# Designs tried in a protein design run: designed miniproteins, single chains, continued (5). Part 106

Each design is a single chain, and the fold is of that chain. pLDDT is the mean over its residues in the fold that is shown.

## One batch from the design tools (miniprotein)

Design m19687
Fold by ESMFold2-Fast:
Structure m19687 (fold): chain A 97 residues (1-97)
Amino acid sequence: MLEEEIEKKAKELLEKFKEAGLSFPELSEEELEKLAKAVAIAGVLAEWVKAGKLEEEELKELEKLEEEILKKKLPKKEQIDKVLEALKKVLEKVEEK
């Protein structure tokens, strides 16, 4: 399943973050795991955009998320949670079709 592929990519990214010595004092281990998962999902969605698999509705949801993050100047921790949640929603909609 796609979830297994994302989980595997997220774990690989988390290991790379740890190896690179990426420690953000404001990020917990749980938040770093969420960041790795968000990056993995974003990578999958970027490939789907290039392949023309995303519909106009899904692209508009991603644009709205970008505007919301930029406009509100959200703290880094809250930005990670919002990005991960929105990416999961877009992924779920594409899987339903």
Scores: mean pLDDT 63

Design m19688
Fold by ESMFold2-Fast:
Structure m19688 (fold): chain A 65 residues (1-65)
Amino acid sequence: MTLKVTFANGVEGTIDDETGVLTASNGEKRTKEEIGKFVGKELKDGKEIADALKELGLIKSYEEL
């Protein structure tokens, strides 16, 4: 399953729920390990990544596609 995210700056992106890879519309990619280091906890899947980013205000919203 793919999650659609909207970043605080208005850029859109996707998170692959199976792999946890975040891809921004500009082609930039981040792994769940990189995001986990940034948020200070281990992230297992795309939903945990989306929830962590939303909690920090880095994304405005996400939805399941």
Scores: mean pLDDT 78

Design m19689
Fold by ESMFold2-Fast:
Structure m19689 (fold): chain A 94 residues (1-94)
Amino acid sequence: MLFLSKEERIEAGKRLEENLDKYRDTLDEEELRLLEELIEMGKAGTSPIEFLEWVIRRLEEMLKRTPDPEKQKELQKGIEELKKKIEELKEKEK
């Protein structure tokens, strides 16, 4: 699967930042905050594992606040897939 270099992650973060205002009216305050945190992590060149661990924490927080059972199932599946991806990345670093 795709992994990004530190430079590519920084560039991706900058691109998201440039488009943030485009989504400001469509995202709620919590979603905007998550996107801003994602942008800062990208710009900082955060490692792929650290980035995925951050995403998992945000998804777990979303899961706790989500009343929709269908969205809960999607979030749980996403969390599980990301955890497996972290394990695969850790094995490749050995």
Scores: mean pLDDT 68

Design m19690
Fold by ESMFold2-Fast:
Structure m19690 (fold): chain A 62 residues (1-62)
Amino acid sequence: ARQAAVDAAQAEADRLKKMLETFKSNAEKAKPSMDQGTIDEGIKFAEKLYEDAKARADALAA
């Protein structure tokens, strides 16, 4: 069913959003010990995963 697909896509987007928020929080705490480039690369990767999942969920819900 379309609703089941929307729910699944939304749940994945929510999961990736939480992962991104957690990564940003951890990166902020790790900043004094980690290279900024490594932090930026990780955030960029997590942001792309979330953006793709959110776009998919939004498209299915439209």
Scores: mean pLDDT 76

Design m19691
Fold by ESMFold2-Fast:
Structure m19691 (fold): chain A 89 residues (1-89)
Amino acid sequence: VPVGLQLVRAGPALMSILQEAGATKDVLTMLEVFGYLEKYFADKKLIDPKDPDLIDLSDSPLKDLFGRDRISLSEPVFQEVLDRELTVV
């Protein structure tokens, strides 16, 4: 199965964030998870206006989830946290 079509369930902390972004399903594809995360970052204005590759997590519950104040989507920690929080169906 292409990675973007893999069915997953999110842990409670991540699911709360996805639901705030508009998720209504308990089981999501990886593409849907990424889409809701991008929507959450945009809606909460977490993208650094000086560097669009950086996401500021300081004033977000994502700070506790990632254990960091700032993250890049290209960093290994982003995928490591998703692997921890998402359970394959």
Scores: mean pLDDT 76

Design m19692
Fold by ESMFold2-Fast:
Parts: C-alpha cells; structure tokens; sequence
Structure m19692 (fold): chain A 65 residues (1-65)
C-alpha cells in the first residue's frame, strides 16, 4: 500500500540523514586527530544504519509476499 511505501521511504530517509550526520561527526573527529574515536563512531553508526535498512527491507519483502 501507499502507506507502507511511505513508511519505508521515511525510514530510509531518516537512515540517510543519520548517515550524513555521522559522517560529518567522523570527519570532525579525524580533523581533531581523534582517529580511534572517529573509527569507533563510523563502525557503530554503520551497524545501526544497516539494522534500520534491514528493517526496511523486511517490510518490503513481507508486504510484497
């Protein structure tokens, strides 16, 4: 349905926004020489974003099944 499509779209848009925010923070940490913190943040953020994207994928698969 259009509603589920919009829900999935919003979830992916939120994921995209959070990814850009995390990338900006990682870049700042690297500029400040906090390489270990930058790498840890990048890893944690990527894991969280992947989880959100997998959730969206399952929603699509279940709806179209």
Amino acid sequence: TEEIYNQTKELLAESSRKRKEAEAQVAKLRQDGRIDEANALAETSEKDLKQLEEKARELIVEELS
Scores: mean pLDDT 78

Design m19693
Fold by ESMFold2-Fast:
Structure m19693 (fold): chain A 64 residues (1-64)
Amino acid sequence: YEDFKKMVEDVLRVLRESGGKPLTVEEIAEKVGYPKSAVEKILRYLENLGLVERVGDGYRLKEV
C-alpha cells in the first residue's frame, strides 16, 4: 500500500518534470527505476483519476 503510494508520487514527479512532453511507459520506468508492468498499472490508475492522458504511445499530465 505505502510502496504503491511512493511509486505513484515518483511517476507524477517524472511527468511534472517533463514539462508537458509525453513520456512512454519505458521512459517513465527508466526514470523511476520500477518495472514497466508496475509503471503501466500506475498510469492506468492515474488515467482513471483524470490526472494523466494518453498521447499516442506516451502519457502526460492533464493539468499542472
Scores: mean pLDDT 79

Design m19694
Fold by ESMFold2-Fast:
Structure m19694 (fold): chain A 117 residues (1-117)
Amino acid sequence: SLDEIVARVEAILDEAGVPYALYVFEGDSVTAVRLPAPGEVVKLAVVIINSPLTPLQKVFLQGVLRSGIPTIILVTSDEVKKEVEELIKKYQHPLSRVEIITDLDELPAAIERLLHP
């Protein structure tokens, strides 16, 4: 389930020990599941996308991509992956690092690549 995926993502990110922001895109909404503590600088953004993007979600993701924050996007379908790839091509900040993963098992390696380039 999506809740199980979110819980596993949080566990992996908490073990990595870096200040992160975790967003879940579901239906028409964007939920901030985790934000860094007051005074902490966001070192990693993680976005979980379970369904095709709404216009509001596209605008939100554009903001994340333009921020320059290293970003991991976990997608649950090939259709969503293609849509996200097009947004990355158009809006990715030149100095930002962005990775799309389709399997939760890829997450630890993606974290390592983005935080220790």
Scores: mean pLDDT 85

Design m19695
Fold by ESMFold2-Fast:
Structure m19695 (fold): chain A 89 residues (1-89)
Amino acid sequence: MSLEIKSVRLERVDGTVRITIEAEGTGNVKSIAAVAFDESGNLLDSAVGAPGEELVLDVPESERVVRIRLFALDKEGVLVEEKSFELRL
């Protein structure tokens, strides 16, 4: 398994929900991209970092459900593994 989610933290700040994701990549994984979408599939926020770095996404507190997609990429930017999950705020 090339992509593993270690932690997900939520913090409410001034009408925004801050989502902090820690994910590990193994083997050929060089970067992890995180993308947040609303229930209609609209892009809310995105972040990219190295494996083991915290990825921070800020979404409106008015959202009830947010879909998170994680993309593990190799050094050429080729997709190695994808994971998705939903957060109820």
Scores: mean pLDDT 84

Design m19696
Fold by ESMFold2-Fast:
Structure m19696 (fold): chain A 63 residues (1-63)
Amino acid sequence: AEKEAEAARLRRKAELYRQGARQGREMGDKNPETREKYLQSARRLEALGQEYEDEAARLEAEL
């Protein structure tokens, strides 16, 4: 179904955001003085990724 294709597309977007967030957290660990900035950025990316993940799950749950 078309909803399945859209869900897959959203999951791919979520994956990219999650990867960016992971990199941000790693950079924060390497730079303690700027850890807060990296964690803030990582959390923002995680929130975006989660939003896409939730939307994909919602579409899949419908049919």
Scores: mean pLDDT 82

Design m19697
Fold by ESMFold2-Fast:
Parts: structure tokens; C-alpha cells; sequence
Structure m19697 (fold): chain A 80 residues (1-80)
């Protein structure tokens, strides 16, 4: 579905952004707790990506995408 393709693209973009932030944090010798938090967030987004790849339920796809986006924004604000 078009919505599934859009969700997969958004989650992949989020993973790429978080992986860039992880590399930057590691280069800047950020606190280990901050680095670990980014790693855990990447893992959660990858699990959401796998779930969406395995489902055709549009309502579930939308729910998972919104929940992930909300959690990513929360983590970004806490690390700012």
C-alpha cells in the first residue's frame, strides 16, 4: 500500500538520522548513557520497521509510525 511504502521510507530516514547522530556523539565523546540511549532508540525503530514490513494493516502501520515518531522526538529533546 502507498501508506506502507511511506511509513517504511520515513522509518528508514529516521534510522539514518539516528545513526548519523550516534556517530557524531561517539566522535564528540558524549556521555556513555547518551550514546546507549541513541543505540536503544535505533534498535526500537528497526523493530518497528520489521513489524511494518510484516503487516498489511494500515491502522496498525499508522499507529506504530506515530508512536515511533513521538518517542524519537522525546529522545531528541532530552539529548539537546
Amino acid sequence: SDEKEKALKELKAIIEELERKLKEAERNNAPEDDIERIRLMIQQVKEALKFIEETENVEEIKKVLEDVKKEVEKVKKELA
Scores: mean pLDDT 87

Design m19698
Fold by ESMFold2-Fast:
Structure m19698 (fold): chain A 80 residues (1-80)
Amino acid sequence: MEKELEKAVQGAKEAGELYKEYSKLSGRDGILREIGAALRAIGDAYHAVLLGKKAGKPEVGREAAEAARENGVKIDIEKL
């Protein structure tokens, strides 16, 4: 679990950096900005899932994954 948590944290950081880079490239259109937002949401969802499992509250991660799904991104958080 700890290694997965560290991976999720690093993934969220990388997703944030990718989002920032995509925002620079796509500042004038919405499609790339939406992709960047989805990547960030994925990272945040993975992070929340692992924190929820560690705290014994997996529902917290599910709510984060549901927010990502609302943007058309499906995350198989059960594999984390």
Scores: mean pLDDT 59

Design m19699
Fold by ESMFold2-Fast:
Structure m19699 (fold): chain A 83 residues (1-83)
Amino acid sequence: MEPLDPKKLLEEVERNLKEGLLSEEAAELAKLVIEDPDKALERLKKLLEEKAKKTPEWTEEKVKEAFEQLEKDTALVKEMLKA
């Protein structure tokens, strides 16, 4: 399997935004994941904490698991984008 092509991913994000399938906020977050995965990780963790405060289904245990998964996914994305 080829490593993720950041140019192709950015083109898909821009196409979806142009077609109205993606909001500007979602497109900005997607571009941030591709361009700066660490900054995207911090933003996603913040969004998860805010969601957990509003949603009783998000237990402390689920938030912790989600944070661990996001950190693993961010490390994987960095490796795929660097190759």
Scores: mean pLDDT 71

Design m19700
Fold by ESMFold2-Fast:
Structure m19700 (fold): chain A 85 residues (1-85)
Amino acid sequence: AEAERRRWAAFAASPEGRALALEIAELGIEETLKKAEELIEEGKRLVEEGERTGDEELIKEGEELIAKGERLREAAELAERWSTE
């Protein structure tokens, strides 16, 4: 609990962390987790299609979406753990 609170505070202190924290605050934790999952699923589909067709740009786009979704998921999970404390 204390570790999660400290991690959230440190995260929110960065410009990038503040932007993500604001998005979570506006959408809510549940909606942000859904958005993160959708981004990861879409990214995986693009990677699979790119691998099937040999399209390196699709693979890269998919990997970027997966990374973005994973970052949102981690931030939302951190906020959720902090909030339940």
Scores: mean pLDDT 75

Design m19701
Fold by ESMFold2-Fast:
Structure m19701 (fold): chain A 80 residues (1-80)
Amino acid sequence: AEEKAKEIVRELLEKLRELAAATPEDRQQDPATQRELAARLLPEVERAIEELEPLAEKSEFAARALEVLRRAREELRAFL
């Protein structure tokens, strides 16, 4: 259960790094670019939350990750 939770979080972090690397620094502060990135990232965060929910009772790591990702989901929605 814990290894699966770590894999889910690792995949999400890799997607975050790819999105950051694909965005020029000058555009990272542009509100339109931030909204586009939030719209692309939100489904990935929501998918990770869904996959982590059944693991939270069996893994302390999954429970902590779930709390962090739920907060991230709220922050991403604020950009949209």
Scores: mean pLDDT 78

Design m19702
Fold by ESMFold2-Fast:
Structure m19702 (fold): chain A 77 residues (1-77)
Amino acid sequence: VEERLEELAELAAEIAREEGLEVPSREELIEGLRKQALAAKRALEAGLDARAILLAASPTERGKELAERVAEIAEEL
């Protein structure tokens, strides 16, 4: 899980640069993604479609790619 969170942090940083946003630190990105994966896991345990929720919250194609990867981690927790 940790190695995948690091890969997602790199993807998130790349997306932020593409969108002209300030890039958070690697540690902040990893922590944010970990929190999103745990929230998605809790939604899944509540019987919600966590993947669909994450995808709907992502306005860009690159954001949807990140959301899919977060949903995969949540399903493995």
Scores: mean pLDDT 75

Design m19703
Fold by ESMFold2-Fast:
Structure m19703 (fold): chain A 84 residues (1-84)
Amino acid sequence: SASLLARMEALLAEARAILAQLKATTDPAEKQRLLLELEINLGLAHILLGVMKLIGASAEDLARADAIIAEMEAILAEARALLA
């Protein structure tokens, strides 16, 4: 599960970078593209969490994965609020 958790950490780092780009841009089309990227990244993170649960990942790895999902959901909520 270490490789799956590493992929989730990478998706979280990408989500943080995308949110920073979204805050910096004034182009509505670019904002929509970045929001879609955040939604795709969160979807991929959920798939990875599902795989980790299926293979019986450790409680520590699952707790970290849940924390990553929660932070990515918060990032997406912030991004959606910026586009409202």
Scores: mean pLDDT 90

Design m19704
Fold by ESMFold2-Fast:
Structure m19704 (fold): chain A 55 residues (1-55)
Amino acid sequence: ERKAEIRRLLREAVDEAGLSLTDEQIDAMTPEQAASLAETLGRRDVAERIRELAA
């Protein structure tokens, strides 16, 4: 499921950055919002992967 894969990818970036986001908060994001957050956290590879999944 595309949504579950996006959650998994963003969770990795969030945990590396030391942020405390719940799965509910991540699930509430659009793919573009999730990709933008990953890019902001220095994980451009994760952001590109999320955008590819959303295309």
Scores: mean pLDDT 80

Design m19705
Fold by ESMFold2-Fast:
Structure m19705 (fold): chain A 90 residues (1-90)
Amino acid sequence: SMAEMKKLLEELVAVWSELLKNPEDIESLRARFTALLKELQELFSTMSEKEREEAIKYFRDLLLKNPNITEAQADMLVNFLKSLAKSVEA
């Protein structure tokens, strides 16, 4: 669902923010990141093209609202998410 997707995207932004603050915590953050990527891939595989576009736009808006994330970093992360969504297309 879109609500579940938005929740996962918010968690992804939180994990990225924690990584920027505490790189030494990479072990626990890596586990959380891996779990989130799997859930995101599973949700993207069930979503329409329109829903995927909406999710990607929502993610970009979240990143741009975060003062610790630069516009260049936001573009990089958005491109990563687009690649993830594309990887589940058969």
Scores: mean pLDDT 80

Design m19706
Fold by ESMFold2-Fast:
Structure m19706 (fold): chain A 62 residues (1-62)
Amino acid sequence: SEEEEAARLITAAGVLYAAAPFDPEGTLKGLEGILQEARERGFEDVARYAEELIAKVRADMA
């Protein structure tokens, strides 16, 4: 279901973000993939969450 797919993407985004201190570039690539999938499926809340995590990872890399 769409609800299960959205929940899967949210979980995956959180797991990727937890790994950011060890592999920030890989985390960004993974989060960008989740953002693209969320946008293609119309999961606005998931897309917003992924965008926020991407911004946080990028800020920590600067």
Scores: mean pLDDT 87

Design m19707
Fold by ESMFold2-Fast:
Structure m19707 (fold): chain A 90 residues (1-90)
Amino acid sequence: SAAQTLENIEAQFELLIREGKRKNNEDYVKLTNYGLERVKELIEAGVSESDAREAASKIMAAAQKGTIDNDVQGALEKMDEIKKEVLEKQ
């Protein structure tokens, strides 16, 4: 169900946010929170469970890459692009 998919994705993102806070990585926490909100919007838009999980995976990768590269703006733009591509698939 959409509710089960959201709960599972939210739990995964919450673990990553907690890890970022423990490591005092403010950019990673910001990016991961932004990404979670994008995934929630996809689920609310009625995106399939498979597409929502794929988007979540790509968004998590974008948060990590943006943090490593010190490119917060590029990571935010990549997350918006991921959301747009998934919505255009419908």
Scores: mean pLDDT 88

Design m19708
Fold by ESMFold2-Fast:
Structure m19708 (fold): chain A 74 residues (1-74)
Amino acid sequence: MNSISVEEFNKILKAIEASGGEIIEDDSVPGLIIVKTPEGYAAFIVKDGKVYGVGVSDTLEEAIEKAKEFAEKL
């Protein structure tokens, strides 16, 4: 799995917000950040100074569930 630095990820998030993109946080998974994209809901987990890409889901609920499954494997 490709991980990026938190610094690089923060720059990407700022670019997304500047472009009118939506960023969603969910407290049920520590470090979970979801970005709404044209392809769906892209889920990321921030842990130990690294950002892990979980994947893209068609719904917010599916993105959160996949993030929970991914977090259990970390």
Scores: mean pLDDT 76

Design m19709
Fold by ESMFold2-Fast:
Structure m19709 (fold): chain A 70 residues (1-70)
Amino acid sequence: SAALRARLRQYLADLEERRAVFEKNKGKTTKEGYKIGAAGPTLEEMLERDAKVHGKPLEEYRKLLEDALA
């Protein structure tokens, strides 16, 4: 539906923004002593993580986004 496509476009925009924030903060250390990865997560890695949280393989999750945006 059009509403679903709008939500998924917003999700992808938010995902890109989160990636940019990670890029700015890569290599920094948290108060707990946890070191943020120097390379940071890629968009692909962030999608894979979200797919796992939703119990889906990355390829199925990506196809759902592509099909809904078509």
Scores: mean pLDDT 67

Design m19710
Fold by ESMFold2-Fast:
Structure m19710 (fold): chain A 74 residues (1-74)
Amino acid sequence: MDAETLAELARRYALAAGLPDSTVETLEALGRLAGAGAPAVEVPPLAEADPRAAQMEVSAEEMAAALEAELAAL
């Protein structure tokens, strides 16, 4: 498993657990370090295979736009 995959997995796990941003960053860094030392192995489809992941960025932009529209309507 590569370092990038472990880093992303750790980040997703921390976010799903509702941990603070500082802890998310720490776990991501630890996952990246652990992955960098691991031998090359078959990578199972992990959290990044979740289609919701790709949609999160567009939903964040749409949320910001919706909030701005609500504020402008006031």
Scores: mean pLDDT 58

Design m19711
Fold by ESMFold2-Fast:
Formats: structure tokens, C-alpha cells, sequence
Structure m19711 (fold): chain A 83 residues (1-83)
């Protein structure tokens, strides 16, 4: 439980830091053990230096399968984290 809370805090801090620093890129890797093996979630936070707009790209690797990358705006992710 503490490890999941720590991961959530790191994701939130990375999102806030990237939002405050245009041009910054942060990568967060979250690993979880499941009955079918280790699941790895890679989250990349990126902000554009010129526009100040950020993107969040998530990709899950589990059971030998890699999901397609999912890209969301940093504003959408920040709204979800604030809820």
C-alpha cells in the first residue's frame, strides 16, 4: 500500500514540475507484481518550451504484451490527479 501511495505522489510531483518548467521532460516507471507476472507502466511527462503545453504518454507492459502508447494533455492528467 505505501509503495502505491509513493508512486502516485511521484506521478503528481512529476506532472506539477513539468507544468511549471516548460521544456522539461520527466519519466516515471511504476512496477506492480500480479499473479501473471510483473506489470510495468511507463509514464512520460513532456512540456513544450515554446507553447508551455504539456503531454503525458503512458505505455503498459504486462504478460509479454506492450500496449499502444496513449497520449493525453498534461491539463487532463492534472485534472484527474486533482479529483
Amino acid sequence: MAALEQAALEVKKAAEEVAKNPGLTKNVTIEKETPKGKATLNVTFKSDAASGKGTVTSQLKHEGKTSPPVTQSLDEVAKELAA
Scores: mean pLDDT 73

Design m19712
Fold by ESMFold2-Fast:
Structure m19712 (fold): chain A 109 residues (1-109)
Amino acid sequence: SSEEALEELLKLWTEISEKLRPKLDEISSVYNVKYVDLIANTSNVSKGTVRAYISDPQLLVDNLSERALAVFKTAFVLAMQEFNLSGEELLPKLEELVERLRKAIEERK
């Protein structure tokens, strides 16, 4: 259900936010840019929006949009690649979760 997808998003986004929060102003050795800039530019949001969503994970869920979903997806991939977010098995589940979340966004319109 959409409610279950939102609860799963909040749980996973909280974990990702905790990993990224101390690292936002650090430079990625892979991309040679700050993590906050990388997430903001890839998701087409302001750095202030990225900081707000990471400081208050509930805010991303409450304001869920295609751009908020892009922040989540970008940060998830970075957490998997660079911050030991466990499970190559989570990548197929991410796609299913994203599809359920897109339906939840449409139901809020």
Scores: mean pLDDT 81

Design m19713
Fold by ESMFold2-Fast:
Structure m19713 (fold): chain A 64 residues (1-64)
Amino acid sequence: MVVADISAFDENGNTVAVYRNQRFESVEEALAFARELAKKVGAAKAKVLIADGRTISAHTIEVK
């Protein structure tokens, strides 16, 4: 189980959606959710910060 903070941004870098402390079964599930969220809200990209125990990873998903 991982915990993710997801921020979706428009083309100008403005935040259009934020989901904090979201729980997922895996990193893959968290990234899939972030991609679909960004697509749904019309964001250009999403940044996902994932905590998996003692490991923190940062991911950027380009949508448009």
Scores: mean pLDDT 82

Design m19714
Fold by ESMFold2-Fast:
Structure m19714 (fold): chain A 97 residues (1-97)
Amino acid sequence: GEKEIEELLKEAEKLKKEAEEKGDKLSAIVLDLAIEALKKAIEKKDEEMLKKAVELLREAIKVSKEILKDPNDKKAILRAIALSLRAIGLLLDMELK
């Protein structure tokens, strides 16, 4: 629901700030891209894109927490890179429609 999306955005924005303060540039980038994708999906009022963007942001939050706990977690790093590319793809899809 709308309240769940608002809470998710607040958590993501807070976590992005923590990542920036700790020098975790990868988590900051993946969170920024996922936040932008969700905001764009809300603006477009596209239910399908909204569902994809919400799932992407939840995954971005999870992987960023893993990297912040263990900066050498190679699996989390690779997943963050993959999520960043997925966010870019979603943003491009929304611009071309």
Scores: mean pLDDT 87

Design m19715
Fold by ESMFold2-Fast:
Structure m19715 (fold): chain A 71 residues (1-71)
Amino acid sequence: MEEAEKKIEEAAELLHRIPGLEPEEQAEAMKRRVKLIDEAAKLSGEPKSVMSGRAHELARRREEEERRRRE
């Protein structure tokens, strides 16, 4: 379980970073994200769509948390 969550966290970090990457690195990051989601789905037994959704949700929450740290 914990290991699947770590994969989701890595996918979320990639999602957060993709807009700031060079085009070539964006393509590689997208491939890595897909692989992480697939691995998380296998580890958790959840569908890939659920894992992908959780990665997006986590990325959004981290962005919001960074904004809150600025008060």
Scores: mean pLDDT 76

Design m19716
Fold by ESMFold2-Fast:
Structure m19716 (fold): chain A 94 residues (1-94)
Amino acid sequence: SEKNAQQAAIFEKALQDLLNHLLENIAKYSEAKIKQETDKLVSLAEKVKDLKPVSSNILQLFEQKLKEMQLKGYTEVSAKLQQTISSLREAKAS
């Protein structure tokens, strides 16, 4: 399979957009909706990880959002974001 830089960039943008959308709307979401949107983020992050080493910008964004979620008391989202950050850091190191 070819590593396509354009495809990786599209997925990274989608990941950034989903993460920003989740944070902006989380207070309006039910627990089920928060779980659904968080699971979508995790799934997309795994796809990005498989295409190329993850950029410092996306890692920084995830770390910023993790801190915001922790401060707001969103424990499940915070745990999933922490797992995603760990996975993306491993991919970047590879």
Scores: mean pLDDT 73

Design m19717
Fold by ESMFold2-Fast:
Structure m19717 (fold): chain A 86 residues (1-86)
Amino acid sequence: SLEEERRRREEERQREEDARAQALLQSEDFQKELEEAKEFLRELGHTELLEERERRIAELGKESPRLAYEAALEFLKEVERLKAEA
């Protein structure tokens, strides 16, 4: 049916977005940015915050790479704010 075709296209789009997010998450440049952000928090003693954010990203990654990528981007923005305040 037309509804089934619409649903399949939407599911395909979601799979493509998840695949792109997974590729971005696994990219060397992005992993380097994440590691630098984590190191910055460790150096400032924000280990509890780091552990909480890492756990959230990991849990979201089990459900959807897209959600994990979005959470990782929010984490990077949070670290950039902390750097500006330091």
Scores: mean pLDDT 82

Design m19718
Fold by ESMFold2-Fast:
Structure m19718 (fold): chain A 79 residues (1-79)
Amino acid sequence: MEELIEEMKRALEELLEALKAGDEKAAAEALERFRELAERFARELEALPPEEQERAARRAEEELSPLMKEIVEVVAKRK
């Protein structure tokens, strides 16, 4: 689970860099990788006991929220 959160964070970092650079192909590839990782995260999260689900979800929010916010701002600025 922790390793998956770290991989998701890297995918978002790649997405953010590609968006800032205007590299649409790299951005699309990073987004697709993030979606695949997010689906795996959701599946693994569902298999955990409630206490561990809360811990994993909180960790993911902590690690991913700043990047997600920045990505949303960059995307919103384009349209």
Scores: mean pLDDT 81

Design m19719
Fold by ESMFold2-Fast:
Structure m19719 (fold): chain A 86 residues (1-86)
Amino acid sequence: AAERAAQVAGLEAVVRALDEAIAAARELGMPEEHIATLERAKAAVERLREAVAAGDAEAEAAAIAELEALEPAVVAALREIGAALA
């Protein structure tokens, strides 16, 4: 109960952070590849949130695997946004 609610709240916070990053990337005119990567990461986090809320361990594992595969591209996109904002 409390554990699942805390995980869902944490994932909702990550979605909000990604929305802010996507908005900043668009405002800065960042390459479409980075925007697409962040949008894909947001979709994967939303799927993870839904899986956690439903208690679907198989869907959780699939969403985590997708996020792990996206990690290098997401890090690169966030680094470029950070550099543009510095």
Scores: mean pLDDT 84

Design m19720
Fold by ESMFold2-Fast:
Structure m19720 (fold): chain A 64 residues (1-64)
Amino acid sequence: EVEKLLEELRKLGGTFAARLLEKHQVSVDEAEAALKALKEGNAAYSRFLAPLARETVDTAPPAP
């Protein structure tokens, strides 16, 4: 269930990622991948989140 995976992300400090995934309506596979990356290490999690953030329209990240 995506809902459970999003809750796990929030508990592990991925509240922003959980909101982004929910807004994008990603599949269970995407949410599970994010959760695993966060549990294994933030480095992988950050790289996983980057593509999803890039797809976000209207609000482009100004930072390098």
Scores: mean pLDDT 60

Design m19721
Fold by ESMFold2-Fast:
Structure m19721 (fold): chain A 70 residues (1-70)
Amino acid sequence: GMASAEATYAGIAALGGREALAQGASERDANAIADHGRSAGVAAAKGDTEAAQAHARLTREALRRAGVST
């Protein structure tokens, strides 16, 4: 269901942010990965395509700065 999908995106985004931090990413970039990744998934689940694309782009940019391939 939607709640399950939102929880999955939140968990993956949080894990991604923590892993980036462990690999030497800044706290700012790790937080951006976690926050924007979660927000992208939630927006997509709600059908907000513009918000989903904007947050996905910011997540990808934070991953790139952290040195993580996307």
Scores: mean pLDDT 75

